# Designed miniproteins, single chains, continued (5), part 89

Each design is a single chain, and the fold is of that chain. pLDDT is the mean over its residues in the fold that is shown.

## One batch from the design tools (miniprotein)

Design m19082
Fold by ESMFold2-Fast:
Structure m19082 (fold): chain A 88 residues (1-88)
Amino acid sequence: LTKEEELENLDSTIKQTNNPEVQELLKKAKEALEKGDYEKAIEYFREAVRKMVENTPNGDEKESEKLIEEIVKGFELRLELIEREKEK
């Protein structure tokens, strides 16, 4: 897993959402990731995911919370892996 792959995932998410606020938050997450500031990257990503989920028509708050946590945790784990590979 590479930093490039994670940036591609963010680009894919930007394309999938039609919300300019989400797009801007994802761009900030990308910038933070590129700088190696994983804490900020995670914060911006979490905020973007929350905005995306708020636009979900299902309205199930449990489902929304689980989705946010799952996506954010996945991002955190991927950043951890990238950092470990960089250490070498």
Scores: mean pLDDT 74

Design m19083
Fold by ESMFold2-Fast:
Structure m19083 (fold): chain A 83 residues (1-83)
Amino acid sequence: MSEAEKLLETLKKMMKTAEALDKAGASDQEIVDAMKAAAKDNPELLKMIESLEGKSRSEITAVLTARMILASIAVDEEKGIRY
């Protein structure tokens, strides 16, 4: 699996975990903590979330979504898919 594919899979897991907790009525802090736990095997993603401590949950989610889009584009480029 490529580096971009690994990053995309981790980001997808984090986003699904956040969505499930949000639907269950979890607090913003519980959702952020769960995202950190999902990112524990990726130090780069963990540091990114930690650097966003003090920002709103919506801002953290927006940054993660942007990273997921970029990772998806990188995977598509590796497969020769046009944008």
Scores: mean pLDDT 75

Design m19084
Fold by ESMFold2-Fast:
Structure m19084 (fold): chain A 74 residues (1-74)
Amino acid sequence: LEALERALAERLERALREAEERGEVTPEQVAEARARIPALARELAELMLRALGTPVTPEEAAGLERIRALVAEL
């Protein structure tokens, strides 16, 4: 779980940095989003572990997409 959370957090942070380089987000939005990354990574990791334990359902896939959309809006 911890290793998965770390990997997801790194991916989210990289995406945030690229968005900042494009001027899509302000430094204040970057700071706010960066503070939320650990919580988002944990939620994503928990959903992925649940999916790995059982066949992935459309509902689980929709949950992941909702989290990705929230990250994209930051």
Scores: mean pLDDT 68

Design m19085
Fold by ESMFold2-Fast:
Structure m19085 (fold): chain A 99 residues (1-99)
Amino acid sequence: ATSVTLTAENLPEGATGIALVVERPDGSRYVLAVATPEGEAEHPAFRGRASATYDPEKKTGTGVLTDLRAEDTGRVYLEAITPDGMVKVADAGEVTGAA
C-alpha cells in the first residue's frame, strides 16, 4: 500500500477529537496525528505524511497516512478522544510500507 485513509462515523457521545495511531509489531505505539476543536497536530517523524480531521457536528473523523515507508509497517487505526479515555473507532489492520 502507498497510503492509508481511515474514516470513522458515529463517534462516541462526548468525543472531543480523534487520533491516528500506528502500533508496530514490537508493540510500540506512535500517535501520528491528532485533531481536536482547538486544532490539528502531526508527529514530527511523520510531518507532511500524517494528518487527522475531526468534525464534531457530523461526529466523524478521518486519518490519513501517505507515502508509506517500510518503518511505517504495523497496525493502523483511529481512536476517539473521550473524557473516559481513548476508544478505537476504525481499524485498517496490518499495513506494510513499500520498501
Scores: mean pLDDT 78

Design m19086
Fold by ESMFold2-Fast:
Structure m19086 (fold): chain A 85 residues (1-85)
Amino acid sequence: SVAEKVAAILGEAAREVARLEGLSEEEVEAAEAHAEALGRKLAGLPKEEAIKMLDEAIEEASKEPNAEASAVAIKAFEEAKKVIE
């Protein structure tokens, strides 16, 4: 389903970002679960609202001081946007 694809994209990216930030395995698992829940929620919203939220997330990620984490997050949000579009 669209919800599971978006959940997987955001969950995998959140796990990578958390590891890049040096978080514990428990924090990495929590970040993944949180991002998966967000992905499923976005897939359940009206398309226009979900796209707007992802565009805002991309803008916010671009302000991240960690360039590698920023790039991972932006790529994931852009990929999620394509799945929803």
Scores: mean pLDDT 86

Design m19087
Fold by ESMFold2-Fast:
Structure m19087 (fold): chain A 69 residues (1-69)
Amino acid sequence: LPPVITQVLEGVEDAEATAARLVEELRAQGYRVQEHVTGVSEEGHLEASIVAQNAEEVVLIRIRAPAPA
């Protein structure tokens, strides 16, 4: 079984743009992006989740924007 690599990025000012950039970077590196979902919490926090896989590993990335003041 390939290893599962989990990454959590918190305090990202633009979670949606960061997620889109990471998806393009992963595809450029030969990863197959299985899931890319972006949502907004009730407090207005942007959250994005990416699941990508290549022959070596599965990468799960969660991106969260900082809490609004």
Scores: mean pLDDT 73

Design m19088
Fold by ESMFold2-Fast:
Order: C-alpha cells, then sequence, then structure tokens
Structure m19088 (fold): chain A 73 residues (1-73)
C-alpha cells in the first residue's frame, strides 16, 4: 500500500540521516572515504526498497534526499 511504501522510505531515510550524522562527526575519515561509505549504504537500501516494491518515483525521491546529505559531509 502507499502507506507501507511511505513508512519504508521514512525508515530508510532515518537510517541514512543517522549514518550521515555519524560520518560528518568522524574526523579520522577523508571526505572521499565518507562519501564512499554513504554511497555503499545508499546502494544497499535502494536495492532493499526496490525488492520491497517501493515505486521508482519514491526511490528517486529517496536518492535526492541522500544526495543532499552527501553534499553536507
Amino acid sequence: TEERQRLLVEIALGVMEIHAAALKRDKSLSPAEKAALLDEVEARLVEALREAGVSDEDIAAFRAHVRRLRAEL
């Protein structure tokens, strides 16, 4: 259902926000290493969302939000 898809996207966004915040505060990692680690988690969540039946439009919105998080690293 639309409500289930929305909840799954919100959970995935929450995971990305927590991970991005942790990476942003980590002073031992280079900017390139932070971006690579964020991209790896994004790729895994996108695959999981797609397998769960989330629409391409909602996945695109999720990816757009992650791009904003990456820009703030």
Scores: mean pLDDT 85

Design m19089
Fold by ESMFold2-Fast:
Structure m19089 (fold): chain A 65 residues (1-65)
Amino acid sequence: AKPHPLAEKLYQSFKDTYITGYNDAENRQQAVEEADGVLAIMRATGVLSVVEESESVAYLEQLAS
């Protein structure tokens, strides 16, 4: 099943903020923590596919490193 409208908005916001736009090292740790919280919500709502979750996690791991 496709995501609910709220879950779709959360995922789109996540992509715009953390996957495609965020490269600011100044607030890297804070952004990773916020993104982890958003991923937890998206996982709970079933909005993430396995591929999307893996890509998001890989990007966050790169930011955290």
Scores: mean pLDDT 60

Design m19090
Fold by ESMFold2-Fast:
Structure m19090 (fold): chain A 81 residues (1-81)
Amino acid sequence: TKEILEKRKKLRDETLKRADELAPEMSPLSVNGVKSAALSAESGVMRGIGETHIVHLLGLGDQKGAELAREAMERAEEIES
């Protein structure tokens, strides 16, 4: 529905904005990982893509980036529920 598409867009925009706000405290790779998770949430693609980004960020020791990516994926799941 149009409502789901608007919610996905809003989630993407909010997550991208938060990633930019936290960018000085994160590595560029972590910022890119969070932005990729946000785009995955907007496009409604499989959760597996988001989980892959979270695992990668945790492997790099970027806990803050991993937390933000997980929040985006959880909010995407709620929109689709």
Scores: mean pLDDT 67

Design m19091
Fold by ESMFold2-Fast:
Structure m19091 (fold): chain A 94 residues (1-94)
Amino acid sequence: MKEEKLEKAARLVALGRILLEAGLISEEEFEENVERLAKESGHEVEEIRERAEELLPEVREELRAAIARAEAEGENLSEEGREALARLRATLAA
């Protein structure tokens, strides 16, 4: 149970890190999300950040796969959605 909450929070922080690198969220929004996830999970910010770094490669691969699936399925994306997807693709290709 406690490990499950840590894993979920850490995966969301790893995703937030990728969004920050893509310029889709601000550094302030990222920090606020980390603090919120620490409070909600009952884990320390440092513990969540450490686990998120370990999970980052896995989350990057999962996000690449999710983007590829969304494009293949022909999802109707808004203008903002298309721009966000393009930025994520560029960030994940590096």
Scores: mean pLDDT 79

Design m19092
Fold by ESMFold2-Fast:
Structure m19092 (fold): chain A 113 residues (1-113)
Amino acid sequence: HMTPDQQQTDRIIRDMQQIVDDVRSRYNSGTLTPSQVRSSISTMSQKLDQLFQTAGKLPIDEQIKYLQTALQLAEDFGIIAKKAFPDDQDIISQASELSFKAHTYLIMQKNEK
């Protein structure tokens, strides 16, 4: 049985995965818009903040695993966003900031070991 904190952390990861899957699906169907990508970056950033706070209640090794998964999701998102809008400097900048934030959270937890 999973603890409530593990269940909440898993839900945040699933939410982030769903955002990546939705953006990928829209990119593949040619229906992805710049405003949708910017909205998704904002939501992904909020989910990263929630994940960092919620995972903080878990053992450090579990925190690192969740943050590694979140970093991979942020990087996958960034690849799709940059492929969809390679000339949109705002999207490129915001997607890079999202990946940097995810990487920063991961490094902070690794250094607390």
Scores: mean pLDDT 87

Design m19093
Fold by ESMFold2-Fast:
Structure m19093 (fold): chain A 81 residues (1-81)
Amino acid sequence: SLDEALELLGELLDRLRAGEASVEEVERTLEQIKELVKDSPNYEKIAKLLEEAKELAREGRWGLAAEKILEVAQIIQEEKK
C-alpha cells in the first residue's frame, strides 16, 4: 500500500540521517517500496528514482540518495488525494 511505502521511506530517511543505514539495507528497503507501488500511476518515475537512489548509496553519496528518496515520498504523498 502507499501508506506502507511512506512508512518505510520515512524510517529509511531517519536511519540515513542518523548514519545508521547500510547499502544492503537501502537496496532491500527500496526494492520493497518498488513492489508496494507497482500499481501506482507514477510507477515508472518512482522506479527510476529508486534505482538512482540505490546507485548513489553504492557510491557512498548518502545525501543525494536521501534527496531521491525524499522525492519519491513527495510523489506518493501527492497521490494520496
Scores: mean pLDDT 85

Design m19094
Fold by ESMFold2-Fast:
Structure m19094 (fold): chain A 76 residues (1-76)
Amino acid sequence: EEEKKIEAFEKALREVAKEDPRVTEEMVKKAIEAARKNGVEAGERTLLNLLRQAGVPSEEINRIAARVGKLMKELL
């Protein structure tokens, strides 16, 4: 169950990284590692923190988070 959510998160995150160069491969790897260890919520939190640290504006972080969530719903 959680494994399926993590797989959906991984696929959604890789798709968003193809669409948006601000979502780097390093961010994707770290977010997926956090999700595998502590669940999807931890993965999402890790991604948002990395985007903030990289200087991505809050408006753009919100768009990225919404896109990941939408893709995950489509994959589940």
Scores: mean pLDDT 83

Design m19095
Fold by ESMFold2-Fast:
Structure m19095 (fold): chain A 86 residues (1-86)
Amino acid sequence: EEPPVSIEEMLEKLKEELEEVKKTYGIDLPLPPRSKFKSREEMLQYALELSKEIVIKLYNLTPEQQQQLFAAQSFAEVNAILEAQR
């Protein structure tokens, strides 16, 4: 099991993912400063909400698909939904 990641490490991974989204889909969403986050949990929640917003912007989701998106608990789950929608 990998040791717990720091907020800084999570921000770096989020930045990388956002740059990939910008390159692939042309969606440019700003990354807030580190000082915005008081805990790792706040960072994770922000990242999840940001990824959900990206999917909504890319696709006209049905209410059922939106419910599935809101139920997602990880960025990987959101990416899986995005992949399925194409």
Scores: mean pLDDT 69

Design m19096
Fold by ESMFold2-Fast:
Structure m19096 (fold): chain A 77 residues (1-77)
Amino acid sequence: SLLEKIKKKAEEVKERIEELRKKLEEEGKLTPLMQAQLDAGIEDAERAIKEEDVFKAQLYLISASASLTVVERAYKS
């Protein structure tokens, strides 16, 4: 189902955020603002995984993905 696909993508985004956090910590590049953004992304990903409404799940997934993208772009700057 579409909901199951969204949940799978949210789990993948959560894993990618956790991997990025560890990498930034190991490199001494994790700022408080980056940490707050990644924490928000984890929370949104977890909301997407637990949500039963497809529209809300999709919005949480988009929000989680945006948090990951913002920190990735800051890291590459």
Scores: mean pLDDT 89

Design m19097
Fold by ESMFold2-Fast:
Parts: structure tokens; C-alpha cells; sequence
Structure m19097 (fold): chain A 100 residues (1-100)
């Protein structure tokens, strides 16, 4: 239903906001020599990203059920978003490992 779709979009928006915050917080923490906070933020990013991927999968399936044409476009878009956040996660992990 559209209600379920809107709920999923809201939750995904929240996860994206958290991932953005954690990404910048990690770089700031590493710059300040706070490796513990950096490591904790990487762990929190991993957990948030996992939840985001699960929700996005459900969102794509729900969108496809409501509008099959839009569902295909949504799947392609979500793949790009997953690649983006995967790249961000790898960048954060490397920064913490090398800057610690």
C-alpha cells in the first residue's frame, strides 16, 4: 500500500541522514585523534547501512507491486545508492585503520 511505501521512504530517509552524520563524524574524530569514536561510528554506519539495505529491498518490492514500471526504475536507483554508501563505508573503514 502507499501507506507502507511512505513509511519505508521515511525510515530510509532517517537511515540516510544517520549514515551522512556518521560519515562526517568519523572523519572529524580521526582528524582529532579520537580513534575510539571513529571505530564506534564505523560500526554504527555498518549497522545502519544493513538496515537501510533491508528496507530498500522491501521498498523496491512494494513499489513494483504498486507500479511495475516505476518499480524497475526504483531498483536501478537503489542499486546506485547501495554502491554509494558501500563506497562511503569502505572509505571510513580505511581511514580508521590507517589513521589509528
Amino acid sequence: SMSSVNSMRSRMSGYRGRMRSLFYSTYRSMRNGNTTTGRNNVTRFRTTFSRYRGMSGRYVRSMNSVNPVMGRRTRSSMRGVHSFYSSRFNSMSRRVSRGS
Scores: mean pLDDT 85

Design m19098
Fold by ESMFold2-Fast:
Structure m19098 (fold): chain A 80 residues (1-80)
Amino acid sequence: MFLSREELRAMAEALKLSPEVQELLDELYDEVEKASQRTQVLAEAGLGVIEIELAVNPEIPEEKIKERIEEMLKEVKELT
């Protein structure tokens, strides 16, 4: 399912991500919205992995989460 911008923000708030990381997620959403359906599905899967990692290991540094989002953003831009 393609996540809405509001659902993505709700997820970021639930995960207690900083405003900087939330802005990166908004940028990722904009790029995914422009991408093919295949790229959108891959981006949703990647976000699900981040959510699982934070649930299993809440001590993961926010810098690691930011790095994963930036990697996804780069991949989405390369595939568009």
Scores: mean pLDDT 68

Design m19099
Fold by ESMFold2-Fast:
Structure m19099 (fold): chain A 97 residues (1-97)
Amino acid sequence: SAEAQEVFDTLLSLSEEEFRALVERQKALLEAAAELARSQGDEELAALAEELRRLLEELERAREAGDEEKMREIIERYVRVGREFDERMERLHDELA
């Protein structure tokens, strides 16, 4: 997808330090989202957040290995799962408003 290609190109443009900082920040946000989801009884939303966190860990390993093909595969999965996560987060936000 065009979105996954843009994400891939952006990540490859980052230094190792910048990439690490971005991934750690994103994992922290996903952990907070999983805790919020569990507090609201949305176990499926919590599972999506945990899957995204695992994909970020796989992405870190693929980058360390220099496996660009694996990185592209992981990013495509991350973008797909992320869309489902965003839709469920939006619904939860609307229910809490």
Scores: mean pLDDT 85

Design m19100
Fold by ESMFold2-Fast:
Structure m19100 (fold): chain A 93 residues (1-93)
Amino acid sequence: MPSAEEVIEKIEEMLKELKEVFSDEPELIKKIEELAKKAIEKIKKADEEELKEIVREFTAEVQTLVAEWLLKKGIATEDAQAALDAIAAARAA
C-alpha cells in the first residue's frame, strides 16, 4: 500500500498535469487546487487504511468538476481524455 507521502506526491503530479491541460482555465485550476489542499490535509492525519478512501473521494470530486467544466466549455476530446487519464492515474495510487 502507498504511504501518505507517496499519495500526496501522486496528487501533486495529477495537479501538475491538469495545470498543463487547463493552462487557460485559471478558475478551474483554483477549484482543483482547493480540493487538493483539503485532501492533503486529510491524508496527513489519516491512518493508512483511510488513504485509499480519501483518494477515491478526492479523485471523484475532481473528475466531476472537470467533466462539468468540459461540458460547459465544449473543450476538445483530446484535452478531456488527458485530464481523465491524469485523474485515473492518481486514483490508482
Scores: mean pLDDT 77

Design m19101
Fold by ESMFold2-Fast:
Structure m19101 (fold): chain A 66 residues (1-66)
Amino acid sequence: SLVDDLVELVESLKLSPTQIADLLRLGAEGADEETIAQLEEAARRIIEKYPEAAEAVNAALEEIRA
């Protein structure tokens, strides 16, 4: 799933909060509502595992929803 793939990518590459936020923005480009919902779920799981990413990730989610 996109959710599992994104979480795995963040973990395997040890992405910084800024890199995670940029990855979410990239994934949202031209994305449909179903894909956006999956990005929001992936973001939630990432924040749970990496609380330090919450600020950057939530900022990216606000941009994606706009």
Scores: mean pLDDT 84

Design m19102
Fold by ESMFold2-Fast:
Structure m19102 (fold): chain A 68 residues (1-68)
Amino acid sequence: GSKDDALTAVEGELRQRGVDTLSPGQLISALQRAGLSRKTAKKIVKKAQKISGGSDTVSLDDVKKALS
């Protein structure tokens, strides 16, 4: 489903960049490439940032929790 597509896109972005976390802008771009609207992507990013404790970057686990 769209949640699985979103996670696959985020995992791919992390792997391609060779990083463990993504900036909010990078995460929005990855989610939009997975077919999510910018509005939906921003909501997911905001939720993931709250889960991360206000970090300037977001991990895959933060995104998984935001999508659950």
Scores: mean pLDDT 81

Design m19103
Fold by ESMFold2-Fast:
Structure m19103 (fold): chain A 93 residues (1-93)
Amino acid sequence: SMEALMRGMDKVRPHVREAMRAAEAGDYERAVEHLERVRDVIAGLDGAEAMGAAVELAFLEMHLHILGVKDPRVWEALRAAIDVAVAKEKAAL
């Protein structure tokens, strides 16, 4: 449902915002820590909420490309969070 999607977005948004702020500051270690927190939050979500989390992560991915972030640890942490969200969504089908 749209409500479940929005709940998933809301649950990850604070950590996504902190990851974004850290990346903007060039603090890639902190960005990774917040992305790991996002992954942990998603692990506790239902499939529809995980889809909402995936939307927030897609927005973050676009922003990291615009910033020109090249640190592979940031991209690996982002991919790991997206992979958990996709797995949760597929398990709910």
Scores: mean pLDDT 88

Design m19104
Fold by ESMFold2-Fast:
Structure m19104 (fold): chain A 108 residues (1-108)
Amino acid sequence: SGLNVPSPEERLEANKLIGEASEKIEKILREAGASDGLIGLIVDSVKNVIEMGVLNKASDEDVREGAKVTKDIAANQLNSLGKPDAAKEVEKIIDETTERSIELRKKV
């Protein structure tokens, strides 16, 4: 009977942020020639970072570490495709999304 469940508003805000970040990242990765499997891997990793921050109330440090792992995966894969500019763009979106996730948990 420990009630620390996310509110309906927190779930809505998390889902909105997931949708916005996923759409941006999917566009960049698809334009870079990434496979559907790679797109899914990176998008799922970003979703986990947002859920960790907003829904699971992880520490700012844990959320940022999750974001770092996600950026390392994305950068490694995009650099392997010869797309360093796409890697930098995805890293920027992950950083902005991570900070928004942290701010959302402080807003509610």
Scores: mean pLDDT 81

Design m19105
Fold by ESMFold2-Fast:
Structure m19105 (fold): chain A 57 residues (1-57)
Amino acid sequence: ATYSNESLVNSLRAAGVTSESFIKGAIRMFDKDGDGTLSPEELQLLVQAKQAAAEAA
């Protein structure tokens, strides 16, 4: 399954990502197929990257 921009933003905020600039940058970086949605695998990588940046989420 893929996530729409709205669903993606809500999922990231639920995971503790509140920075709009980070969300936009991450979408640009991880949206490798360029359709404006992220795969569940790309979303997992994004959450893991945010968690690593926060040391322990």
Scores: mean pLDDT 62

Design m19106
Fold by ESMFold2-Fast:
Structure m19106 (fold): chain A 61 residues (1-61)
Amino acid sequence: SMAEEARKQLEQTLEKAKKEVQKLKELLAQGHISTKEYVIQLMLITAEVAGAFVEYTKAEL
C-alpha cells in the first residue's frame, strides 16, 4: 500500500539522516565546518525527514 511504502521511505530517510548527522558531528569536532554550517546542514536534514513524515501522514489519512 502507499502507506506502507511511505513508512519504509520514512524509515530509510531516518537512517540516512542519522548517518549524515554523525558525519557532521565529526566534521564539527575536527574544525572542518563552523557551528553555523553545522546548524544549516542539520536544518536541511530535518526538512528531508519532515517531508518524508508529511508523505507518510498523507498516506495514512
Scores: mean pLDDT 87

Design m19107
Fold by ESMFold2-Fast:
Structure m19107 (fold): chain A 76 residues (1-76)
Amino acid sequence: VDAAVAELRALLAAGASVDEVERRLLAHIFQIADPAEALELARRARELFAEHVPAEDRERVLQGLDGLIETLEAQA
């Protein structure tokens, strides 16, 4: 989880597109076998995106993450 969060933070700092960062997050989530670890990553990514994603994309991105978190919470 920590390594995945560090990668996402580095991508945002390097000016990677929001779509690229979202795709990398989903790739990490789909590779995690433990629903609790996937939920931790999704929650930490939401916090990171709330701070670093441009205002124009923030509502869409956070809405998508909230839906993912709700799904993962039902599995944990």
Scores: mean pLDDT 76

Design m19108
Fold by ESMFold2-Fast:
Structure m19108 (fold): chain A 83 residues (1-83)
Amino acid sequence: TLARLEELAERNRERIEELVRRYEDRPDDPAAQAELARELAEMAEEAGDAHLAEFYRTQALYYEGKISEEEALEKIRALVEEA
């Protein structure tokens, strides 16, 4: 169980890095990114991964323009440190 969570966290780390690069390279469609993040948050919640759900929920709020980039990055950093 723990090993599977570590593998998932490691794969998610690579995906997070890719998302950060895309973010810095200008996201193509913020509305589409927000929609995908909301779906991923719900899936993570159903799987019982509260930290992953909060990560995606934070992304959705950012792409929806409800929080600043700085606030989103701070929340993501806190979630990664707890994981």
Scores: mean pLDDT 68

Design m19109
Fold by ESMFold2-Fast:
Structure m19109 (fold): chain A 85 residues (1-85)
Amino acid sequence: MEEFIEALKKVLTEEERKRFDELLAQMSDKSLDSVVTAAIGLARDLLARGEYEKARKVAEIVLQYAPDNPEARELLELIDRKLAE
């Protein structure tokens, strides 16, 4: 779990790390599902801002720890489509 959170924070700016911490603080627990949900929320924020390469890295890290997560897979496909433009 800690390795997952640290891997996410390494690809984020200070402001994005603060946003991730805010999203994670809204979760009722600190389970893998909560970290995945917070990370997906951040990746969506990054995608909406046009930060495609960073959103992709976040989605890839999520899939390393939750390979069967459908939202992370869908986000990665959307990001790859944007990067191919």
Scores: mean pLDDT 80

Design m19110
Fold by ESMFold2-Fast:
Structure m19110 (fold): chain A 61 residues (1-61)
Amino acid sequence: DEEGLRQAEARGDAAQANLKENSYKSGVALAKADPEKYKDEIETLAEVAGVSPEELIKAAK
């Protein structure tokens, strides 16, 4: 089913984009709350978002 495959690909792309955006926002929120306590979580979220942990910490300021 060509239409079903196209819909699945579109949903996959949207989910991946949403995951990156939500990971960026969550990382910035944790960096605003306590960057020392949440250092490991910020690093993980930065990897998912495709940015450096330093960018998340800087965006939090």
Scores: mean pLDDT 77

Design m19111
Fold by ESMFold2-Fast:
Structure m19111 (fold): chain A 63 residues (1-63)
Amino acid sequence: MAAEEEATREMALEMARASPEGFAGFYEAALLAGDERTVRALRRAGEEDEVAREAVEEGEKRV
């Protein structure tokens, strides 16, 4: 990943650990806004971390 994508991934992982519900809401907002770059970064976090994966799935259910 580019440095910006790596930084976003790290931030996403920290967000998932601090607030899984906040992560899910942020992912939902990104999907609704069509922010493909953010959606991709959050999905990548979900591939690497179990808590982030659950939050991604919850956010997808909201749309």
Scores: mean pLDDT 76

Design m19112
Fold by ESMFold2-Fast:
Structure m19112 (fold): chain A 80 residues (1-80)
Amino acid sequence: MADELYKKGLEALEKGDYRKAAELFSQAANVALQKEDYDKAIEFYRLAAEAYEKSGDEDGMRYFREQAERVEKLKKLKEE
């Protein structure tokens, strides 16, 4: 499911619908995190942040950048 949301997010980016892309990437990240796929969750949160930045949503950009950092720290804690 995360990969399908990611694909839809890429389609939204191509159409210039940055807000929709950000929403889809954030949903993909949440699904990946729920499945403990930390690498994909980090990637998708970073993509959501970039899409929010392109949409002019600085708060959304900062929030999802911070979520990616939190998942990176969680991954390190779980591994070592």
Scores: mean pLDDT 86

Design m19113
Fold by ESMFold2-Fast:
Structure m19113 (fold): chain A 92 residues (1-92)
Amino acid sequence: SDKEVVEEVRKEMEKVKELLAQGDIDGAVKLVLDMIEKYGDNKVALGALSAELIKLIKEFPELGTQVAQEVLAQTTNPQAKALIQRILDSLG
């Protein structure tokens, strides 16, 4: 179910926020990469992840941007790369 996948992504992104609040950038990056590996073939999941990553950057501008940059550098998923690059390009 699309609704179940979106809810799962939101729960994992809440954990990413907790890690960033603790200053654990490496843990946050790993968790986002793990989500991309788990959901990488699901367009709804990647869309939800993109939306949550935008919220993360809004809440943690410096640390969230660093997480997005490191995920972009490390991910092998071309759809995830395209979505994250678009987010970073929108940060004027």
Scores: mean pLDDT 86

Design m19114
Fold by ESMFold2-Fast:
Structure m19114 (fold): chain A 119 residues (1-119)
Amino acid sequence: MSKEEIEEAAKTIAEKFLEDAVGRVRRGRPSPETVVGILATIARLLFEKDPVKGLEEAAQIARGVADALREHPDMAEGAKLVERLADSLETAAQLAKEDPEKGKRYLDEAIDEILKEVG
């Protein structure tokens, strides 16, 4: 996917969660696992283009989604999990400056840990 396509996808995800929070639900409320899973996929796609810059951009997207979700009472738990993902993406970006594989491994472990809290 292009960088522009990934940015549009992140915006669409945030808009769908905002629509849910205002009581307009087409498919029901997205689970915290779904939110983290989608953002993790975006992060991996961005990493493939540029490990450091991609993870930094993914962290910015995740922080934006977390901030949007925090504005809605029903999404407070999801916002916390997405914020943890953003923190992990920033750490993975720092590790990727030394070794891209180390950054990727850290990200995969962090995602697994977050998903265990929501299972």
Scores: mean pLDDT 73

Design m19115
Fold by ESMFold2-Fast:
Structure m19115 (fold): chain A 60 residues (1-60)
Amino acid sequence: SKKKLYELLDEYAKKYGKEPHAEQLRRILDEQGPQALLDAARDAGYPEEFIKKIEEIVKE
């Protein structure tokens, strides 16, 4: 669900103070879809916990 991914990105921005990074990931999600978001997060070296949450939502 796109809505769950948006909520996860908002949580990430709040927890780490990374609003500019979260905004970039939202744009990737909107323009390229959930798989591209997951790939971008992995390539950027985001925390494993965050990546696993994205994987769970994308699998749904």
Scores: mean pLDDT 77

Design m19116
Fold by ESMFold2-Fast:
Structure m19116 (fold): chain A 64 residues (1-64)
Amino acid sequence: SIKDKAKEMLIKAGIDEKTANQIVLAAKSPEQLIVGAVLALRSQGKTEEAEKFREELEKILKDE
Protein backbone atom coordinates (compact mmCIF):
# COMPACT_ATOMS: atom_id res chain seq x y z
CA SER A 1 0.00 0.00 0.00
CA ILE A 2 1.03 3.63 -0.37
CA LYS A 3 1.15 3.96 3.44
CA ASP A 4 3.57 1.03 3.77
CA LYS A 5 5.79 2.47 1.02
CA ALA A 6 5.71 5.94 2.65
CA LYS A 7 6.65 4.51 6.06
CA GLU A 8 9.57 2.54 4.55
CA MET A 9 10.86 5.62 2.71
CA LEU A 10 10.62 7.82 5.82
CA ILE A 11 12.57 5.28 7.92
CA LYS A 12 15.24 4.95 5.18
CA ALA A 13 15.54 8.77 5.16
CA GLY A 14 16.40 8.68 8.88
CA ILE A 15 12.99 9.35 10.46
CA ASP A 16 12.43 7.11 13.50
CA GLU A 17 9.71 4.43 13.28
CA LYS A 18 7.40 6.10 15.85
CA THR A 19 7.46 9.44 14.02
CA ALA A 20 7.03 7.73 10.62
CA ASN A 21 3.98 5.84 11.98
CA GLN A 22 2.47 9.08 13.34
CA ILE A 23 2.90 10.88 9.97
CA VAL A 24 1.30 7.99 8.06
CA LEU A 25 -1.60 7.53 10.53
CA ALA A 26 -2.36 11.28 10.71
CA ALA A 27 -2.80 11.55 6.92
CA LYS A 28 -6.44 11.44 5.76
CA SER A 29 -5.52 11.39 2.04
CA PRO A 30 -2.51 10.48 -0.14
CA GLU A 31 -1.95 14.20 -0.81
CA GLN A 32 -1.95 14.95 2.94
CA LEU A 33 0.53 12.09 3.47
CA ILE A 34 2.91 13.57 0.87
CA VAL A 35 2.64 17.10 2.35
CA GLY A 36 3.10 15.92 5.96
CA ALA A 37 6.10 13.72 5.14
CA VAL A 38 7.79 16.40 2.99
CA LEU A 39 7.37 18.98 5.78
CA ALA A 40 8.79 16.56 8.38
CA LEU A 41 11.82 15.74 6.20
CA ARG A 42 12.47 19.41 5.36
CA SER A 43 12.20 20.39 9.05
CA GLN A 44 15.13 17.99 9.71
CA GLY A 45 17.21 19.45 6.83
CA LYS A 46 16.56 16.43 4.57
CA THR A 47 15.63 18.49 1.51
CA GLU A 48 16.85 15.96 -1.11
CA GLU A 49 15.03 13.09 0.66
CA ALA A 50 11.85 15.21 0.83
CA GLU A 51 11.92 15.81 -2.94
CA LYS A 52 12.58 12.12 -3.73
CA PHE A 53 9.73 11.12 -1.38
CA ARG A 54 7.31 13.51 -3.12
CA GLU A 55 8.27 12.31 -6.64
CA GLU A 56 8.09 8.60 -5.73
CA LEU A 57 4.67 8.81 -4.06
CA GLU A 58 3.25 11.03 -6.83
CA LYS A 59 4.28 8.35 -9.36
CA ILE A 60 2.49 5.67 -7.30
CA LEU A 61 -0.66 7.83 -7.17
CA LYS A 62 -0.64 8.32 -10.98
CA ASP A 63 -0.37 4.53 -11.52
CA GLU A 64 -3.41 3.84 -9.28
Scores: mean pLDDT 80

